# Ledger of designs, part 56: designed miniproteins, single chains, continued (5)

Each design is a single chain, and the fold is of that chain. pLDDT is the mean over its residues in the fold that is shown.

## One batch from the design tools (miniprotein)

Design m17927
Fold by ESMFold2-Fast:
Structure m17927 (fold): chain A 98 residues (1-98)
Amino acid sequence: ARMEEFEKKVRENLRRLLDELGVEEEKKEEYVEKALEVGKRAREWAETVYGFDEEDAEALGATVAALALKLAVEGKDPELAFDRLKAALEQEAAEAAA
């Protein structure tokens, strides 16, 4: 899948989540853009650094974007969504090597 399709799909999902959370219309785009940025970086990291295939990297990026959105709405750093993912995968790799 292309990055444009990923961005469109993620934006649509994030806007739906903001509707469910009751976020004001004028703030939706700010939260969507913050969360999408983190999700895009997670997708790129999973694909280029961790070796995930395109489909799995997209699924991971979308999941991170959704978590980043919830964190941003709560007034927390959306980057924590990506940091937590990296820590979890590094721990799993270390345990697999033991």
Scores: mean pLDDT 81

Design m17928
Fold by ESMFold2-Fast:
Structure m17928 (fold): chain A 70 residues (1-70)
Amino acid sequence: DLAEEVRENEEAIDAELERLSKTNPLAAEQGKLGREALEAEIAGDKKKAEELLKKLKEKQKEVAAKREAE
């Protein structure tokens, strides 16, 4: 059952991201974008998935640039 598999995976990912948001918020933000991109792919929304993946990549570059600037 695809719907049950997606729900179980989403619940597990959400719980992990919530835990990470308290200990490592940057990792949680990146994980959330990755999860949303995967969810869009499963829904068949190719354009939304591509947009979310682009945002994820831009977010990773911004985080790296900020650390380099420090």
Scores: mean pLDDT 71

Design m17929
Fold by ESMFold2-Fast:
Structure m17929 (fold): chain A 82 residues (1-82)
Amino acid sequence: SENKKILEELAKDLKELAKTVPDKKDRDEIEALALSLEEAGEAGADAKAALQSALESLPESGLSEETKEKVEKLLKEYLAKV
């Protein structure tokens, strides 16, 4: 489905972003987010709803403020595609 493709592409981009982040804790958290979005896609989740939920949860994440900004930007770029 289109939703699955969008979530899989986002997960791939999040994993690439994680490789550029020096802090292991931030990398692990981004990779966990990527996995959750892949799993949501496999479960038939709506991409827009999944993206909105991720954005709403982002402020409460353990990510550094700099990493949050990068993740937020990527999530918003994908939200614009749905």
Scores: mean pLDDT 87

Design m17930
Fold by ESMFold2-Fast:
Structure m17930 (fold): chain A 105 residues (1-105)
Amino acid sequence: SSTEARMQQLMDEAIGMAEQIISIMEESQLPQDEIDKLRELLERMKALKEAQDYEGFIETARELVELVKNIIKQYSDLFSPRQLTVLSINTAGIDFLRRLIEKLL
């Protein structure tokens, strides 16, 4: 359906933003366990998209956003101002797309 195609597109956009966040995080001197947790959440988002589990995707995207916000708050000194801006934009973007998917359910 048109709605299903739109939801898939929104999930793909959120996954792309999450991949950009992880790429920046991997360039940093963050503890490996923080990076591993982000990767686990990204892989879960990908699996939930393939399963068309929209509720699971929304919850996992929320968890990723919360983890990223906590990492930025705790480790802000490890990022350049430009990296912080890109992280903030992508984090806000995922949160916006998550709420939009929820509205379409």
Scores: mean pLDDT 91

Design m17931
Fold by ESMFold2-Fast:
Structure m17931 (fold): chain A 64 residues (1-64)
Amino acid sequence: MEEQARRGAEALRRFAERFPELVDPETGEVDLRAMTDEQLDELERLARDAPNLRRAVREARRAR
């Protein structure tokens, strides 16, 4: 129904394939606070069409 939400979920799935250690095994959530700057850059690149996810990545960077 929401194309942008589907694109965000797809971006997270692709990121989880590269960095499975950052994914909570119970919820499938990615811990943005545990990510390196390189990992945040990769997630932001994958999330180019998912503005809410891109905002979350930018907020995580500001907190570091």
Scores: mean pLDDT 71

Design m17932
Fold by ESMFold2-Fast:
Structure m17932 (fold): chain A 94 residues (1-94)
Amino acid sequence: LQEKIDKYRAKAEEAAKKGDELSALIYEGHAHIAQGDLYDSQGNKDAAIASYQQARDLYRKALELAKQRGEDETTIAMLEIAISVTELAIETLK
C-alpha cells in the first residue's frame, strides 16, 4: 500500500507540473484512498475515515472542475462513481 501511495503522489506531482489540474486532483484522491486502505489494514478506522474523506473532497473538486471545463460524460461519470464508492467506504467504517 505504501508503494501505491507513493506512486499516486508522484503522478499527482507530475500532472501538476504539466498544468494538468484535473489529473493532479484525481491522483491525489487515489493516493488518499490508498492511505485510507493502509490505515484500515492496520485497524485504525478513524485515520482511514479521515483519509477517505480527503479523497472524497478531492474527487468532488475534480468533478466541479470537469463540469466547468465541459469534460466528456465518461470523465464525469467516473468521478461520480469514485465519489459514491468513497462515500460507501466511509459509511462502512462508521
Scores: mean pLDDT 86

Design m17933
Fold by ESMFold2-Fast:
Structure m17933 (fold): chain A 62 residues (1-62)
Amino acid sequence: SMKEEVQKKAEENAIENLEKVIDKKADIQRSIRVIEQMLKWTKDKEFKERLEELLKRAKELG
């Protein structure tokens, strides 16, 4: 559906933005909180797995 395509694009954009922030070591604690909040509501397995990987990486840097 069109809603699924829009959601998938928004999820991809969110991941790309989080990766850039984490790579720059900017606002690591905020990035962790944002990822944890996203994990509470996401039902997409692929998006959840990518968020969990970013969370692990952010925690290793903080």
Scores: mean pLDDT 79

Design m17934
Fold by ESMFold2-Fast:
Structure m17934 (fold): chain A 73 residues (1-73)
Amino acid sequence: GTAEEARRVVEEYARRLGRERLSADEAGKAGARVTALTGSAGAGQALGDYLRNNGLEELSVEEAVRVIAEGAA
């Protein structure tokens, strides 16, 4: 489903960067990739809301995957 696809996209993106944490900008780019591949406009919006509500400049790959996948669903 969309959540599983979102997880794969974000994990592959992080793997290409060689990082376990993503900046807000990098996480936003991962969300945009999920939106492009799944057609879900919610992925990027959910990430933006999560970062703003929690005052985050950076998050773990696992956090990004969870937030983007939930926003994409």
Scores: mean pLDDT 75

Design m17935
Fold by ESMFold2-Fast:
Structure m17935 (fold): chain A 73 residues (1-73)
Amino acid sequence: DSVIDQILANTRRSVVLKEQLRKGQSAAEQAARIFDQQRDNIRSYLSSLSESERQQILDIVQQTTADLEAQLA
């Protein structure tokens, strides 16, 4: 499922970009703007799903984010 793979890839990228932005890296700011555009497309997709399907995907994204943030802390 290419969309779910894209959501997970964007979640991982978001965590890395947040850490790079915290360190004041200007290249990360440009990457974050591109990522925001992709995130908006994914958000539109999630809003088209049923409540239960959306919750399942969001739970996976939340868990992935928490795991990566713990690794980067």
Scores: mean pLDDT 65

Design m17936
Fold by ESMFold2-Fast:
Structure m17936 (fold): chain A 87 residues (1-87)
Amino acid sequence: DVIDRIVAAYLEANPDMSEAELERLRALAERYIAEYGEEIVSAALDAHLAIAAGEELPEELVKRWEEAERLLLEGAPVEKAAEIIRK
């Protein structure tokens, strides 16, 4: 579950998070999944975790993310943005 992965990542970074903060985080994650789709949110989480771990993101991954964001801002369907991220 993408929401559980997001919560786990934030708890690892800040283990002292309150129950109220975790509930708000879950609600925000659900809203993002509803708006952008699970595939895009999962890809964003993977990119965020790599940066947090001090890893350099591959240039190709950054380019795909930028292309997907541009398409979403232009009002393209989520499926079209997901196709760019999938590979």
Scores: mean pLDDT 68

Design m17937
Fold by ESMFold2-Fast:
Structure m17937 (fold): chain A 96 residues (1-96)
Amino acid sequence: PPPMPPSGSLEEAKKYVEEAKKALKEKNYEEALLHVSRAALSLLEKKPEAATEAIDLLVEAQKAKSQGNYEEAKKLIEEALKVVEEAVKELEKEEK
């Protein structure tokens, strides 16, 4: 089997962003929340501000979900994913 990618890598963040997009498209908000969380954690070292913003949005999404407010949870997960995607895109554009 191929070696595990190192924790906190850009490739790891990109993989979780793609998985989160698929989960959102399939209306699997639990999987979307998990994948966005993992992507945000992978960005903590290189994009701490974006990672922290995304994590805060995901905490609010989890609270909304626990209260049965799935529309608010979806909105917050989508906002967190957008923050993470923009951070990943900026890292890919580094010095361009």
Scores: mean pLDDT 78

Design m17938
Fold by ESMFold2-Fast:
Parts: structure tokens; C-alpha cells; sequence
Structure m17938 (fold): chain A 68 residues (1-68)
């Protein structure tokens, strides 16, 4: 899906291999269903704590993250 493609593009930018939504769930501690809802826009907001866990799991450095 488009969200997973965006995630894999981010991982590739940082020299990481592609990931699956299941693998991202395991690494971040956020459930697959919750991740799917975030990336499909079915939830009104992504909690900051969960967003941080997702970005950490993706290997995105703090300097490349959006401002709080």
C-alpha cells in the first residue's frame, strides 16, 4: 500500500532494507491495526508517543523529524 511504500522509501534513504507493517508493529510496539489506521487516515490524530515509536522503528534521525 502507499503508506508502506513511503515507509520503505524512508528506510532506503537511511540505508535500511524494506519493512512490512507487521515488522514495523513488532519493532515499534504499535499494533498492525493501529498502524494501518494511522497510514490510511482513519484516525483524526496520531498520538505523539506512537509517532515517536514509529519513527524510531524506521530509523529516522531526530533532526529529520517534524517539529512538535
Amino acid sequence: NAALATINALRAKHGLGPTTLKELSEQSGVSVSTLSRYFSGKTPAIPAANLTKILDALGVPEADRPAP
Scores: mean pLDDT 65

Design m17939
Fold by ESMFold2-Fast:
Structure m17939 (fold): chain A 70 residues (1-70)
Amino acid sequence: MSEEEALREATARLLERGRELEPLARKYLETGDPELEERLREAGREAALEEAKAVEEVSPEAARKLLELA
């Protein structure tokens, strides 16, 4: 598996997770609710950590970039 393949795979999974978070993101954009912002931040960080761990076995550099986005 190439670094590009690993990144595309992780990106696809992050997008799928993002679809589940879309209702919360929409509510946050409408209301500015700090509680929703915290929940979105927490969920995004958790998803990034999980995908970074999976990608780290293939590319430590790609994993680092994912963690920087968290």
Scores: mean pLDDT 70

Design m17940
Fold by ESMFold2-Fast:
Structure m17940 (fold): chain A 69 residues (1-69)
Amino acid sequence: SMSPTQQMMQLSQQYFNSRDPSVQQQIFDQIGTLRRQMFPDWTDDQINSGIQQRQRSTDQIQSDEDRRS
């Protein structure tokens, strides 16, 4: 069985590889749901902030790699 952490990693990868906005939204919502299950004491704002910060960090790393290449 896949752990919640593995599911979240797989969903994150699917989000970046998806071309359909509806699918991207569904994946984003599923990641939020998994985070609520893993961190039930967190508010929706804290969960969403965590997701947004991780996405921004990934974009920043990619930008830095593009500049070095």
Scores: mean pLDDT 65

Design m17941
Fold by ESMFold2-Fast:
Structure m17941 (fold): chain A 77 residues (1-77)
Amino acid sequence: DQKQKQIQQLLAQAERYRRLADSLNSARDSLLEKGKASTPEEAKILEEAAKKSQEYADYARAQADAATQQAQMLQRS
């Protein structure tokens, strides 16, 4: 029914955001690792890119958590 469909859509949204967060965290780690083998100037650029990737990952994680919470509330009502 409509309620179960909404719960499934919210859980699917949460899964997509969690996958995005994982991907962004992996990108951050990759950028930081590249920085270790780079010039100091290149390392600074990579560090800033890694910081932005982390910020986006944190946002995606928060969105995943919010969607999961909404799904649980609907399941209980």
Scores: mean pLDDT 88

Design m17942
Fold by ESMFold2-Fast:
Structure m17942 (fold): chain A 85 residues (1-85)
Amino acid sequence: SSPLELNSEEEREAAELALKAAEEIAKIKDEKKREEIELEALLRQAAIIHKKPELMEKTGEKLKAAKSDEEKSAVLKEFKEELEK
């Protein structure tokens, strides 16, 4: 049994889109409220697809600690890099 690995091309594409979308959303300064909601959803989806749910939890803590958009963008960049490990 393998939840996502080897399951489908669609799930693999979803993982890539989730990572890219999370990084793009972090750069949107106009709508912080929307950014927070979408970020958490995308991070959770990406972490599950990449089989690293603990990474989402760690990233969520860092996002809550971040006080600026620049800090949040840095956290998402690290999240993306760590997912590839």
Scores: mean pLDDT 66

Design m17943
Fold by ESMFold2-Fast:
Structure m17943 (fold): chain A 97 residues (1-97)
Amino acid sequence: DAEREAVRLLLEGQRLYDEGKYEEAVEKYRRAIELAERALGPDHPLVAAALYGLSQALKKLGKLEEAEEYRKRAEERSRAATEEQKREFARLLAEVR
């Protein structure tokens, strides 16, 4: 299931970020964004979460301009998300462990 795979990639990115493996976290977040946009659409909260994670990891790597661009995109996508999409995201997170 592409949706569950996107959530797994998001969680892997978060784990790698917490471990200080920022380049690896960036790779996982980029893959999560690509898969989530194709499977769930660009305004889905999973996309916003992955964009925010990407922004934070890029900031740790000193890529401040890119980080700010992705932070703004994450905020814009988050505002576009419906309550139904937010509930779906919560259910997907619960299913993926």
Scores: mean pLDDT 87

Design m17944
Fold by ESMFold2-Fast:
Structure m17944 (fold): chain A 104 residues (1-104)
Amino acid sequence: SKLEAYRATLREARKLDDLEAAQQKIQEAAKGLSDEEKLIAKYDRNLDGKLDATEINGIMMELMTEPDGEKRLLELRKYLLQSQSDVVDAKEVAKIVLGLASVE
């Protein structure tokens, strides 16, 4: 699957000393994947469609480094507060994090 190939490329890129070569490999493997699929591949390590607290924390830390991440982080926190669950749906989190859905 394209998603598994992308995950394999992310693992190989982490082994490279050349950051520019690593970034080029990641961009090449990302061709044909949606932003939602790329986010799921990065954080949903077991591809079970669910994110636990550790995986969610990783997403929150990344959002803190993004230029527009503050609004997305607030929407994600709102969703987590409403869910009252130790695990959440990976696709719903991806939509919120990418700004494709707002929590009401």
Scores: mean pLDDT 71

Design m17945
Fold by ESMFold2-Fast:
Formats: C-alpha cells, sequence, structure tokens
Structure m17945 (fold): chain A 69 residues (1-69)
C-alpha cells in the first residue's frame, strides 16, 4: 500500500511537470489539470484501499496519455 502511494505521488509529480512545461496548454487549462492532480494526491493519501490506489494510478496514467496525445 505505502509503495503504491509513493509510486502514485511520483507519477503526480511527473504529470505536474509535463503540464507546466506544455506550451499548448493555456494557463486556465494548466490550473484545472493541476487542481485535478491535487485532488488525486489527496485521495491517494487518505485511502488505505489497494484497489482504489490502483484506480487512481490508472487515472493519472490516462491523464498523462491525454496530455501527450
Amino acid sequence: VEELKEEILKLIDEAKELVLSDPRLSDEQKQDILASLDQIEADALRTTDKEVLEQLKETIELLIDSILE
């Protein structure tokens, strides 16, 4: 559980850096995406459910794929 949380936090940091460095995104879009990532981080830190953590990880991966596409 803790290892999965650490992995999720690392993915969030990577996603934030990608969002901030993407010149195609407006400041408003960046703020919205960062707010979503902050919510996922809060949810990941609050939960003790491995299945929920796996779902949150998948959500971040899909978000990153969406940004890169």
Scores: mean pLDDT 78

Design m17946
Fold by ESMFold2-Fast:
Structure m17946 (fold): chain A 68 residues (1-68)
Amino acid sequence: SRDDLLEQIGRLEAAIETLRRQREQIQRDRDAGRIPKDEADLLLGHLQDSIEFLEKRREELRRQLEEL
């Protein structure tokens, strides 16, 4: 239903925002030398992949919502 799609989109947006905050924190920690650059770059890559996956899923659900 429309309500189910809106709920799923809301959960995805919350998850994306959480990952974006984690990415910003890791960038700060890398720049401050609190974590090794190689480890930070690996974690940032994984976070970026996760964000892109969820953003793609959000866009799919938004398209389904528009088709209702």
Scores: mean pLDDT 89

Design m17947
Fold by ESMFold2-Fast:
Structure m17947 (fold): chain A 81 residues (1-81)
Amino acid sequence: SEALEDILKGLEEAPEELKKNNYPDEKEVLEIIKYRILNMLKELGVPKEKIKEIEEKLNKLKSALEAIEYAIEFVKKLLEE
């Protein structure tokens, strides 16, 4: 899916963009990243059960970079299926 490949590319580029832009509140950025990831998955038609699993895993993460890395792995798995 072209949409999944575009999302993957954006996620892979996000860590460098976060470093470059020097965001003042790392915790706020983490919450924004979680929200955007979950919304992207909903728009892609990912099943509700999978979205809940992803949300639970994201809630255990401590940084925006970790959330992005998790999302990259998940999107790569979707591209393989």
Scores: mean pLDDT 72

Design m17948
Fold by ESMFold2-Fast:
Structure m17948 (fold): chain A 57 residues (1-57)
Amino acid sequence: KLADEIANSSRSGSVAMSKILDLYKQGKISKEEAIEAVRTIHEGYARVLEDLIRELE
C-alpha cells in the first residue's frame, strides 16, 4: 500500500521531468523555466518524503 503510493509519486515525477526536458529541447520553454520546474518537482518530492518519515515515527 504505502510502497505503491511512493512508487507512483516517484514515477509521476520522472514523467513530468522528462516532459519538461522535451519541451526545453523543442524550444517551447526557456532554460530558466525548465530549471524552475525541475526544482519545484524536486522540492515537492523531498517534502513528501520528509512528511512520511515524520508520520512513521
Scores: mean pLDDT 72

Design m17949
Fold by ESMFold2-Fast:
Structure m17949 (fold): chain A 97 residues (1-97)
Amino acid sequence: KIVILIPGSGEESGEIAKLKAEELREEGIEAIAVPLPDNPTKEEIEEIAKKVVEEVKKRGVKEAIVNGNSRGGEVAKAVAKKLEEEGIKAEVNLHES
Protein backbone atom coordinates (compact mmCIF):
# COMPACT_ATOMS: atom_id res chain seq x y z
CA LYS A 1 0.00 0.00 0.00
CA ILE A 2 1.30 3.46 -0.96
CA VAL A 3 0.19 7.00 -0.13
CA ILE A 4 0.42 9.53 -2.97
CA LEU A 5 0.39 13.20 -1.90
CA ILE A 6 -0.58 15.69 -4.60
CA PRO A 7 -0.51 19.26 -3.24
CA GLY A 8 -1.85 22.51 -4.59
CA SER A 9 0.36 24.15 -7.21
CA GLY A 10 3.59 26.01 -6.41
CA GLU A 11 7.01 25.28 -4.90
CA GLU A 12 5.96 25.84 -1.26
CA SER A 13 3.05 23.38 -1.54
CA GLY A 14 5.40 20.88 -3.19
CA GLU A 15 7.99 21.16 -0.39
CA ILE A 16 5.31 20.73 2.30
CA ALA A 17 4.08 17.57 0.53
CA LYS A 18 7.65 16.20 0.38
CA LEU A 19 8.05 16.72 4.13
CA LYS A 20 4.73 14.97 4.77
CA ALA A 21 5.81 12.02 2.60
CA GLU A 22 9.09 11.79 4.56
CA GLU A 23 7.14 11.74 7.86
CA LEU A 24 4.97 8.88 6.56
CA ARG A 25 8.07 6.92 5.47
CA GLU A 26 9.59 7.33 8.95
CA GLU A 27 6.40 5.66 10.28
CA GLY A 28 6.92 2.75 7.85
CA ILE A 29 4.29 3.95 5.36
CA GLU A 30 5.42 4.03 1.72
CA ALA A 31 4.67 7.51 0.37
CA ILE A 32 5.51 9.79 -2.53
CA ALA A 33 4.93 13.50 -3.05
CA VAL A 34 4.01 14.91 -6.47
CA PRO A 35 4.92 18.60 -6.80
CA LEU A 36 2.88 20.54 -9.37
CA PRO A 37 3.75 23.48 -11.63
CA ASP A 38 1.71 26.67 -11.35
CA ASN A 39 -1.57 26.36 -13.28
CA PRO A 40 -0.78 22.97 -14.88
CA THR A 41 -2.23 22.43 -18.36
CA LYS A 42 -4.37 19.40 -19.23
CA GLU A 43 -1.33 17.96 -21.07
CA GLU A 44 0.95 18.50 -18.04
CA ILE A 45 -1.63 16.82 -15.76
CA GLU A 46 -1.72 13.75 -18.06
CA GLU A 47 2.11 13.54 -18.15
CA ILE A 48 2.38 13.89 -14.36
CA ALA A 49 -0.25 11.16 -13.89
CA LYS A 50 1.65 8.82 -16.25
CA LYS A 51 4.92 9.35 -14.35
CA VAL A 52 3.25 8.72 -10.98
CA VAL A 53 1.63 5.50 -12.26
CA GLU A 54 5.00 4.23 -13.57
CA GLU A 55 6.64 4.99 -10.20
CA VAL A 56 3.86 3.09 -8.36
CA LYS A 57 4.22 0.14 -10.77
CA LYS A 58 7.99 0.00 -10.12
CA ARG A 59 7.28 -0.39 -6.40
CA GLY A 60 5.04 -3.44 -6.97
CA VAL A 61 2.20 -2.26 -4.71
CA LYS A 62 -1.40 -3.41 -5.23
CA GLU A 63 -3.22 -0.53 -3.53
CA ALA A 64 -2.83 3.26 -3.42
CA ILE A 65 -4.35 6.12 -1.44
CA VAL A 66 -4.31 9.27 -3.56
CA ASN A 67 -4.62 12.52 -1.59
CA GLY A 68 -5.30 15.63 -3.66
CA ASN A 69 -5.33 19.16 -2.25
CA SER A 70 -6.92 22.07 -4.12
CA ARG A 71 -5.65 21.99 -7.75
CA GLY A 72 -4.00 18.65 -6.93
CA GLY A 73 -7.50 17.14 -6.99
CA GLU A 74 -7.57 17.08 -10.81
CA VAL A 75 -4.20 15.29 -10.86
CA ALA A 76 -5.37 12.90 -8.11
CA LYS A 77 -8.38 11.89 -10.22
CA ALA A 78 -6.18 11.33 -13.30
CA VAL A 79 -3.68 9.26 -11.26
CA ALA A 80 -6.43 7.13 -9.69
CA LYS A 81 -8.04 6.43 -13.08
CA LYS A 82 -4.73 5.28 -14.59
CA LEU A 83 -3.88 3.16 -11.52
CA GLU A 84 -7.24 1.36 -11.77
CA GLU A 85 -6.62 0.77 -15.52
CA GLU A 86 -3.32 -0.94 -14.51
CA GLY A 87 -5.11 -3.17 -11.96
CA ILE A 88 -4.02 -1.21 -8.89
CA LYS A 89 -6.78 -0.33 -6.41
CA ALA A 90 -6.97 3.42 -5.85
CA GLU A 91 -8.77 5.38 -3.12
CA VAL A 92 -9.13 9.12 -3.78
CA ASN A 93 -9.31 11.70 -0.99
CA LEU A 94 -9.92 15.27 -2.13
CA HIS A 95 -9.30 18.22 0.18
CA GLU A 96 -10.57 21.71 -0.59
CA SER A 97 -8.38 24.72 0.26
Scores: mean pLDDT 79

Design m17950
Fold by ESMFold2-Fast:
Structure m17950 (fold): chain A 71 residues (1-71)
Amino acid sequence: MEEEIDEEVRLALVEIQFALGKKYKDVETLERAAKEAERLAKESTNPQIAEDARKVGEEARKLAEEYRKEK
């Protein structure tokens, strides 16, 4: 059985990675945030966490693509 606390911690880490990647335009960090968010959204048993993770994942993926195009 998966722990609820683990899902909350994962969401917090994803949000932090997303914020840092966005601030520093770090494509690798944004890609990591997107992948982790997508996995959390898919695996989470908590609908609120799944929704938040889904949103972060979409935004992180969009920004990662935009910043990669500028390379």
Scores: mean pLDDT 79

Design m17951
Fold by ESMFold2-Fast:
Structure m17951 (fold): chain A 79 residues (1-79)
Amino acid sequence: VETHIETRTVADADEARAFLKDFIDKYKPDYVTVAVLGADGTVKVFSAPYSEADKLIDEVAAFVAAQAGPVTVTVVGHK
């Protein structure tokens, strides 16, 4: 089992989308988990199989867009 983990601070939803797309395209994981630490200290976790990666990216981007500042996004891919 291959596991890849990357963490990035993103300023907005567009940066979050770009980061997640780059990660998924690079590693092509079978399953993806994303943890977002919001500006208010709220942590939200999203998970999806590779076949639902676009939906996962949309859900994460929507959460990031609702934040009042930069957020830390950690993405984990399993292969």
Scores: mean pLDDT 85

Design m17952
Fold by ESMFold2-Fast:
Structure m17952 (fold): chain A 86 residues (1-86)
Amino acid sequence: MLEEVIEEVKKAVEELRRQGLFELAETIEKALKESLANPEEAKKLFDEALEKAGVDVELSDDEKIARGIEMRVQEAGAATLAKLEA
């Protein structure tokens, strides 16, 4: 569910802030907000990923948007961690 994914990401951001990882938390929160501003783009991202993986799944548009947001947030987090590895 879209609302559930949003709440889960927000909870993760709060947990990161509690641990003093403010930059990572801010990057993930920004990625979430940007994805929510462009839900069609999030849906397309997930649809492309499914086609590329050859996976055939029965999902609603809302579920595809939720999965797309999750992917975008994960990619933003990974990119930030890669920048901080140096």
Scores: mean pLDDT 75

Design m17953
Fold by ESMFold2-Fast:
Structure m17953 (fold): chain A 67 residues (1-67)
Amino acid sequence: SKIVEIAKEMIKKIDEDKEVEIDEEKLLEEAKKAKPYVEELEEELKNTDNESMREQIEATLRMIEAA
């Protein structure tokens, strides 16, 4: 789904930014883009048995909360 793709993109970006100086504004922009999908991400989290996907959704939700 588009939402899982957005979550994967955000997590990939977070992991890459951890190796260099973190641009908080850039991360905040990506988190804001995901805000409309919070409810659907929470539903995916409840229904997912895949550990990697669960971690990705949790990280995305944490970023959205921080935004």
Scores: mean pLDDT 64

Design m17954
Fold by ESMFold2-Fast:
Structure m17954 (fold): chain A 109 residues (1-109)
Amino acid sequence: NENVEKLVLLLESLGFEVEKKDGEYLIKPKEEVLEKLSPEVGNVEKKPDTKKYYTLEEFAELLEEYNATYLAETIRNIVEGKLEASVLGDLLIEAGLLSEEEKEEILKK
């Protein structure tokens, strides 16, 4: 799914480590990058387990636990083919996490 591949490229651009195994994408969260997506991560005593790899669905669930509900739903909708990955790119630009030029370069291929 080309749309999911673009989603993965956007996540890698933010600093997440992503591995493809048996046709599934596995995301390793970084606390500093998660704080940019969900400011609540920096404000809670219990931190995410950064030693584990998360599937896209597990990663969306992690974002929901840290009150990033809109971002989690956007990721799920892209995985389900209901939204284009460019929608996540636009959301990241609005949040100040991505430039318009970075979005264009990531989504160009």
Scores: mean pLDDT 74

Design m17955
Fold by ESMFold2-Fast:
Formats: structure tokens, C-alpha cells, sequence
Structure m17955 (fold): chain A 59 residues (1-59)
């Protein structure tokens, strides 16, 4: 599970760097309670973060 979180963080970081968007704090894909959930939850959070980066880059 930790490997999936690390990969999601890496993808978000790369997307931000490629888009030229600067973040003071890069969000981490995790549950609201700070506990790791199923791989599906991690993937969904990653997709949401990537979508946010794309919107910020387009602004």
C-alpha cells in the first residue's frame, strides 16, 4: 500500500513540475482520517489531485 501512495505522490509532483505550477505544499493522497484505504481510494485521490493541477496550470 505504501508503494501506491509514493507512486501517486510522484505522479502529482511530476505533473506539477511539467505544468510549471508552483505549490507551497504538495497534497498527499490519503484518507481523511490519515489511514490508508483500498487501492481504489488511493487512485481516486490521485486522479482528483492531478485534475486540480491541470486546472491550476490552465488558469
Amino acid sequence: MEELVKKAIEEVRKAAEESGVVYDYLPKPSTADGKLASPEVIERMKEALLAQIAEDAAA
Scores: mean pLDDT 60

Design m17956
Fold by ESMFold2-Fast:
Structure m17956 (fold): chain A 110 residues (1-110)
Amino acid sequence: NVYEKAFEAVQNLKTLDPDTIRHLQELAEKNDIPLPILLVTALALLALRQNVPPEQLESFAGPRLTFACADNPLCGKALIDLSKYLDEQGKTAQELLVEMYNFVREKEGK
């Protein structure tokens, strides 16, 4: 299960910034996890730890992704791949973030 692997890879993250993105790229390659899934999982984990309510997840994630992916072509490609994945699944970014937020909450023990 790719979601399980993504959670294990991101569980010790404290922030999402350009240095963290480089680390997530390495983890994605080493563990054969799609970088878009790692990014969404990391954002959900950080939002959960900061007590961000589910209705604010997209507003929490957007600016952080823009900042962390600045001048990083692989991160930029991952955002394009994420948009395509959302279209193929018929989901919004908010819906996927809520889904991953609930998954991470269960794994963290609430």
Scores: mean pLDDT 80

Design m17957
Fold by ESMFold2-Fast:
Structure m17957 (fold): chain A 75 residues (1-75)
Amino acid sequence: LTDEEVKAVQIIADAAKGLPAEALPYVVGVTRAVIEGDLEKALELIDQAEKDGVITPEQAERLRKAAEEAYKILK
């Protein structure tokens, strides 16, 4: 991983702290999508986790901000 990729992963991981175990597959998918440069997919996964009742709207917003910030570092 580059320094930028490490920082991006850390931003998403920090935003994911305190989420239920059921959120882990979504968080992994979000992290992968951001690293691959696919912000749209990352945001769709967050929306799906919220829609599935796995995370709260507040937690979803925190993850969206983290994904956008991580993407911004990598582009």
Scores: mean pLDDT 82

Design m17958
Fold by ESMFold2-Fast:
Structure m17958 (fold): chain A 66 residues (1-66)
Amino acid sequence: MKIEPITEEEAQRLLDQGKVFVLESEELEKARKAIDAGDLEKAREYMKSIKTLKVKAITPEELRKA
């Protein structure tokens, strides 16, 4: 599994704006949708298939929805 990081300077700038960081991938997004649907087995399969994680900055309000 690989994580595509952002630079420390970019991270600090986004934190100063009140944003938080989450790890994101297509598989992770599918896993979350499967959890919302109550399909924990599919969610587990998607999480196991994650090859690359992308760091994304979101607002605290978006974090509660995700």
Scores: mean pLDDT 69

Design m17959
Fold by ESMFold2-Fast:
Structure m17959 (fold): chain A 83 residues (1-83)
Amino acid sequence: LKEEALELLEKAKEAIKEGNLVEAGKLLGKARALYLEASREDQEELKPELDETEKLLTEAMEKAPEEERKAAGQAFVEAFEES
């Protein structure tokens, strides 16, 4: 779980760098779902990485067109709920 969540967060950061906010949202949503299923110890390790990635995505979304922001937000919610 922890390793899988860390891999998803790394991929989300790459997607943000590439300007693919929808993919970043989806990956972050999956990582957040895994975070909630993790042990307390693993959650403490994942929390800083999760928060950093969420901040990076939020900052990128503030500069993005409205359509892209909505799509990224929907991708996050769908991935989170589906997981």
Scores: mean pLDDT 81

Design m17960
Fold by ESMFold2-Fast:
Structure m17960 (fold): chain A 74 residues (1-74)
Amino acid sequence: AVEEAKKLLEEEAKKKGFEALEEPKVVETESGGRRLTIVMQKVQHPKTGVEYVLAVTLDENGEIVGHGISQLPE
């Protein structure tokens, strides 16, 4: 569920040496008649200053249906 998704994002950020810029953001949305929960963590690499968003998408049953990392524009 959301707690598990937040834990995964925290572990991924720590593993990659990222620094959290904000608290994890939780967004509930609907796509194709299905309720989705997206948990996002904005992070920065402390040596490069490059920012990323780590995201985990959960379905209405709390199952992970997507995960990813995206670099933010400089």
Scores: mean pLDDT 76

Design m17961
Fold by ESMFold2-Fast:
Structure m17961 (fold): chain A 94 residues (1-94)
Amino acid sequence: SALEKFKEALKKANDPSLPLEEQLKIVFDGIDYAIENFDELSEEEKNALKQYLEDIRLVLSDPDGFLNIYLKIAPKELRDYFLETIKKAEEVLK
């Protein structure tokens, strides 16, 4: 399922040997895939994904938090991609 792919992405990203950009890319690729396949998820999986996306929104509300720090150091193309994925996630949370 799309949720299982997202969970796999979170596990892969939790590798401290990976560069910061690669960790974020893995997570955001997983989010984007899960959003694209959102309508195929069960109600339980939709609720679980919405909870993960809400947690990401809470992290973004902290200007000194790790995600905002990562966005400041990310290359422009990756930063634009991450911000676009966040916008898509907010649409799903509506």
Scores: mean pLDDT 75

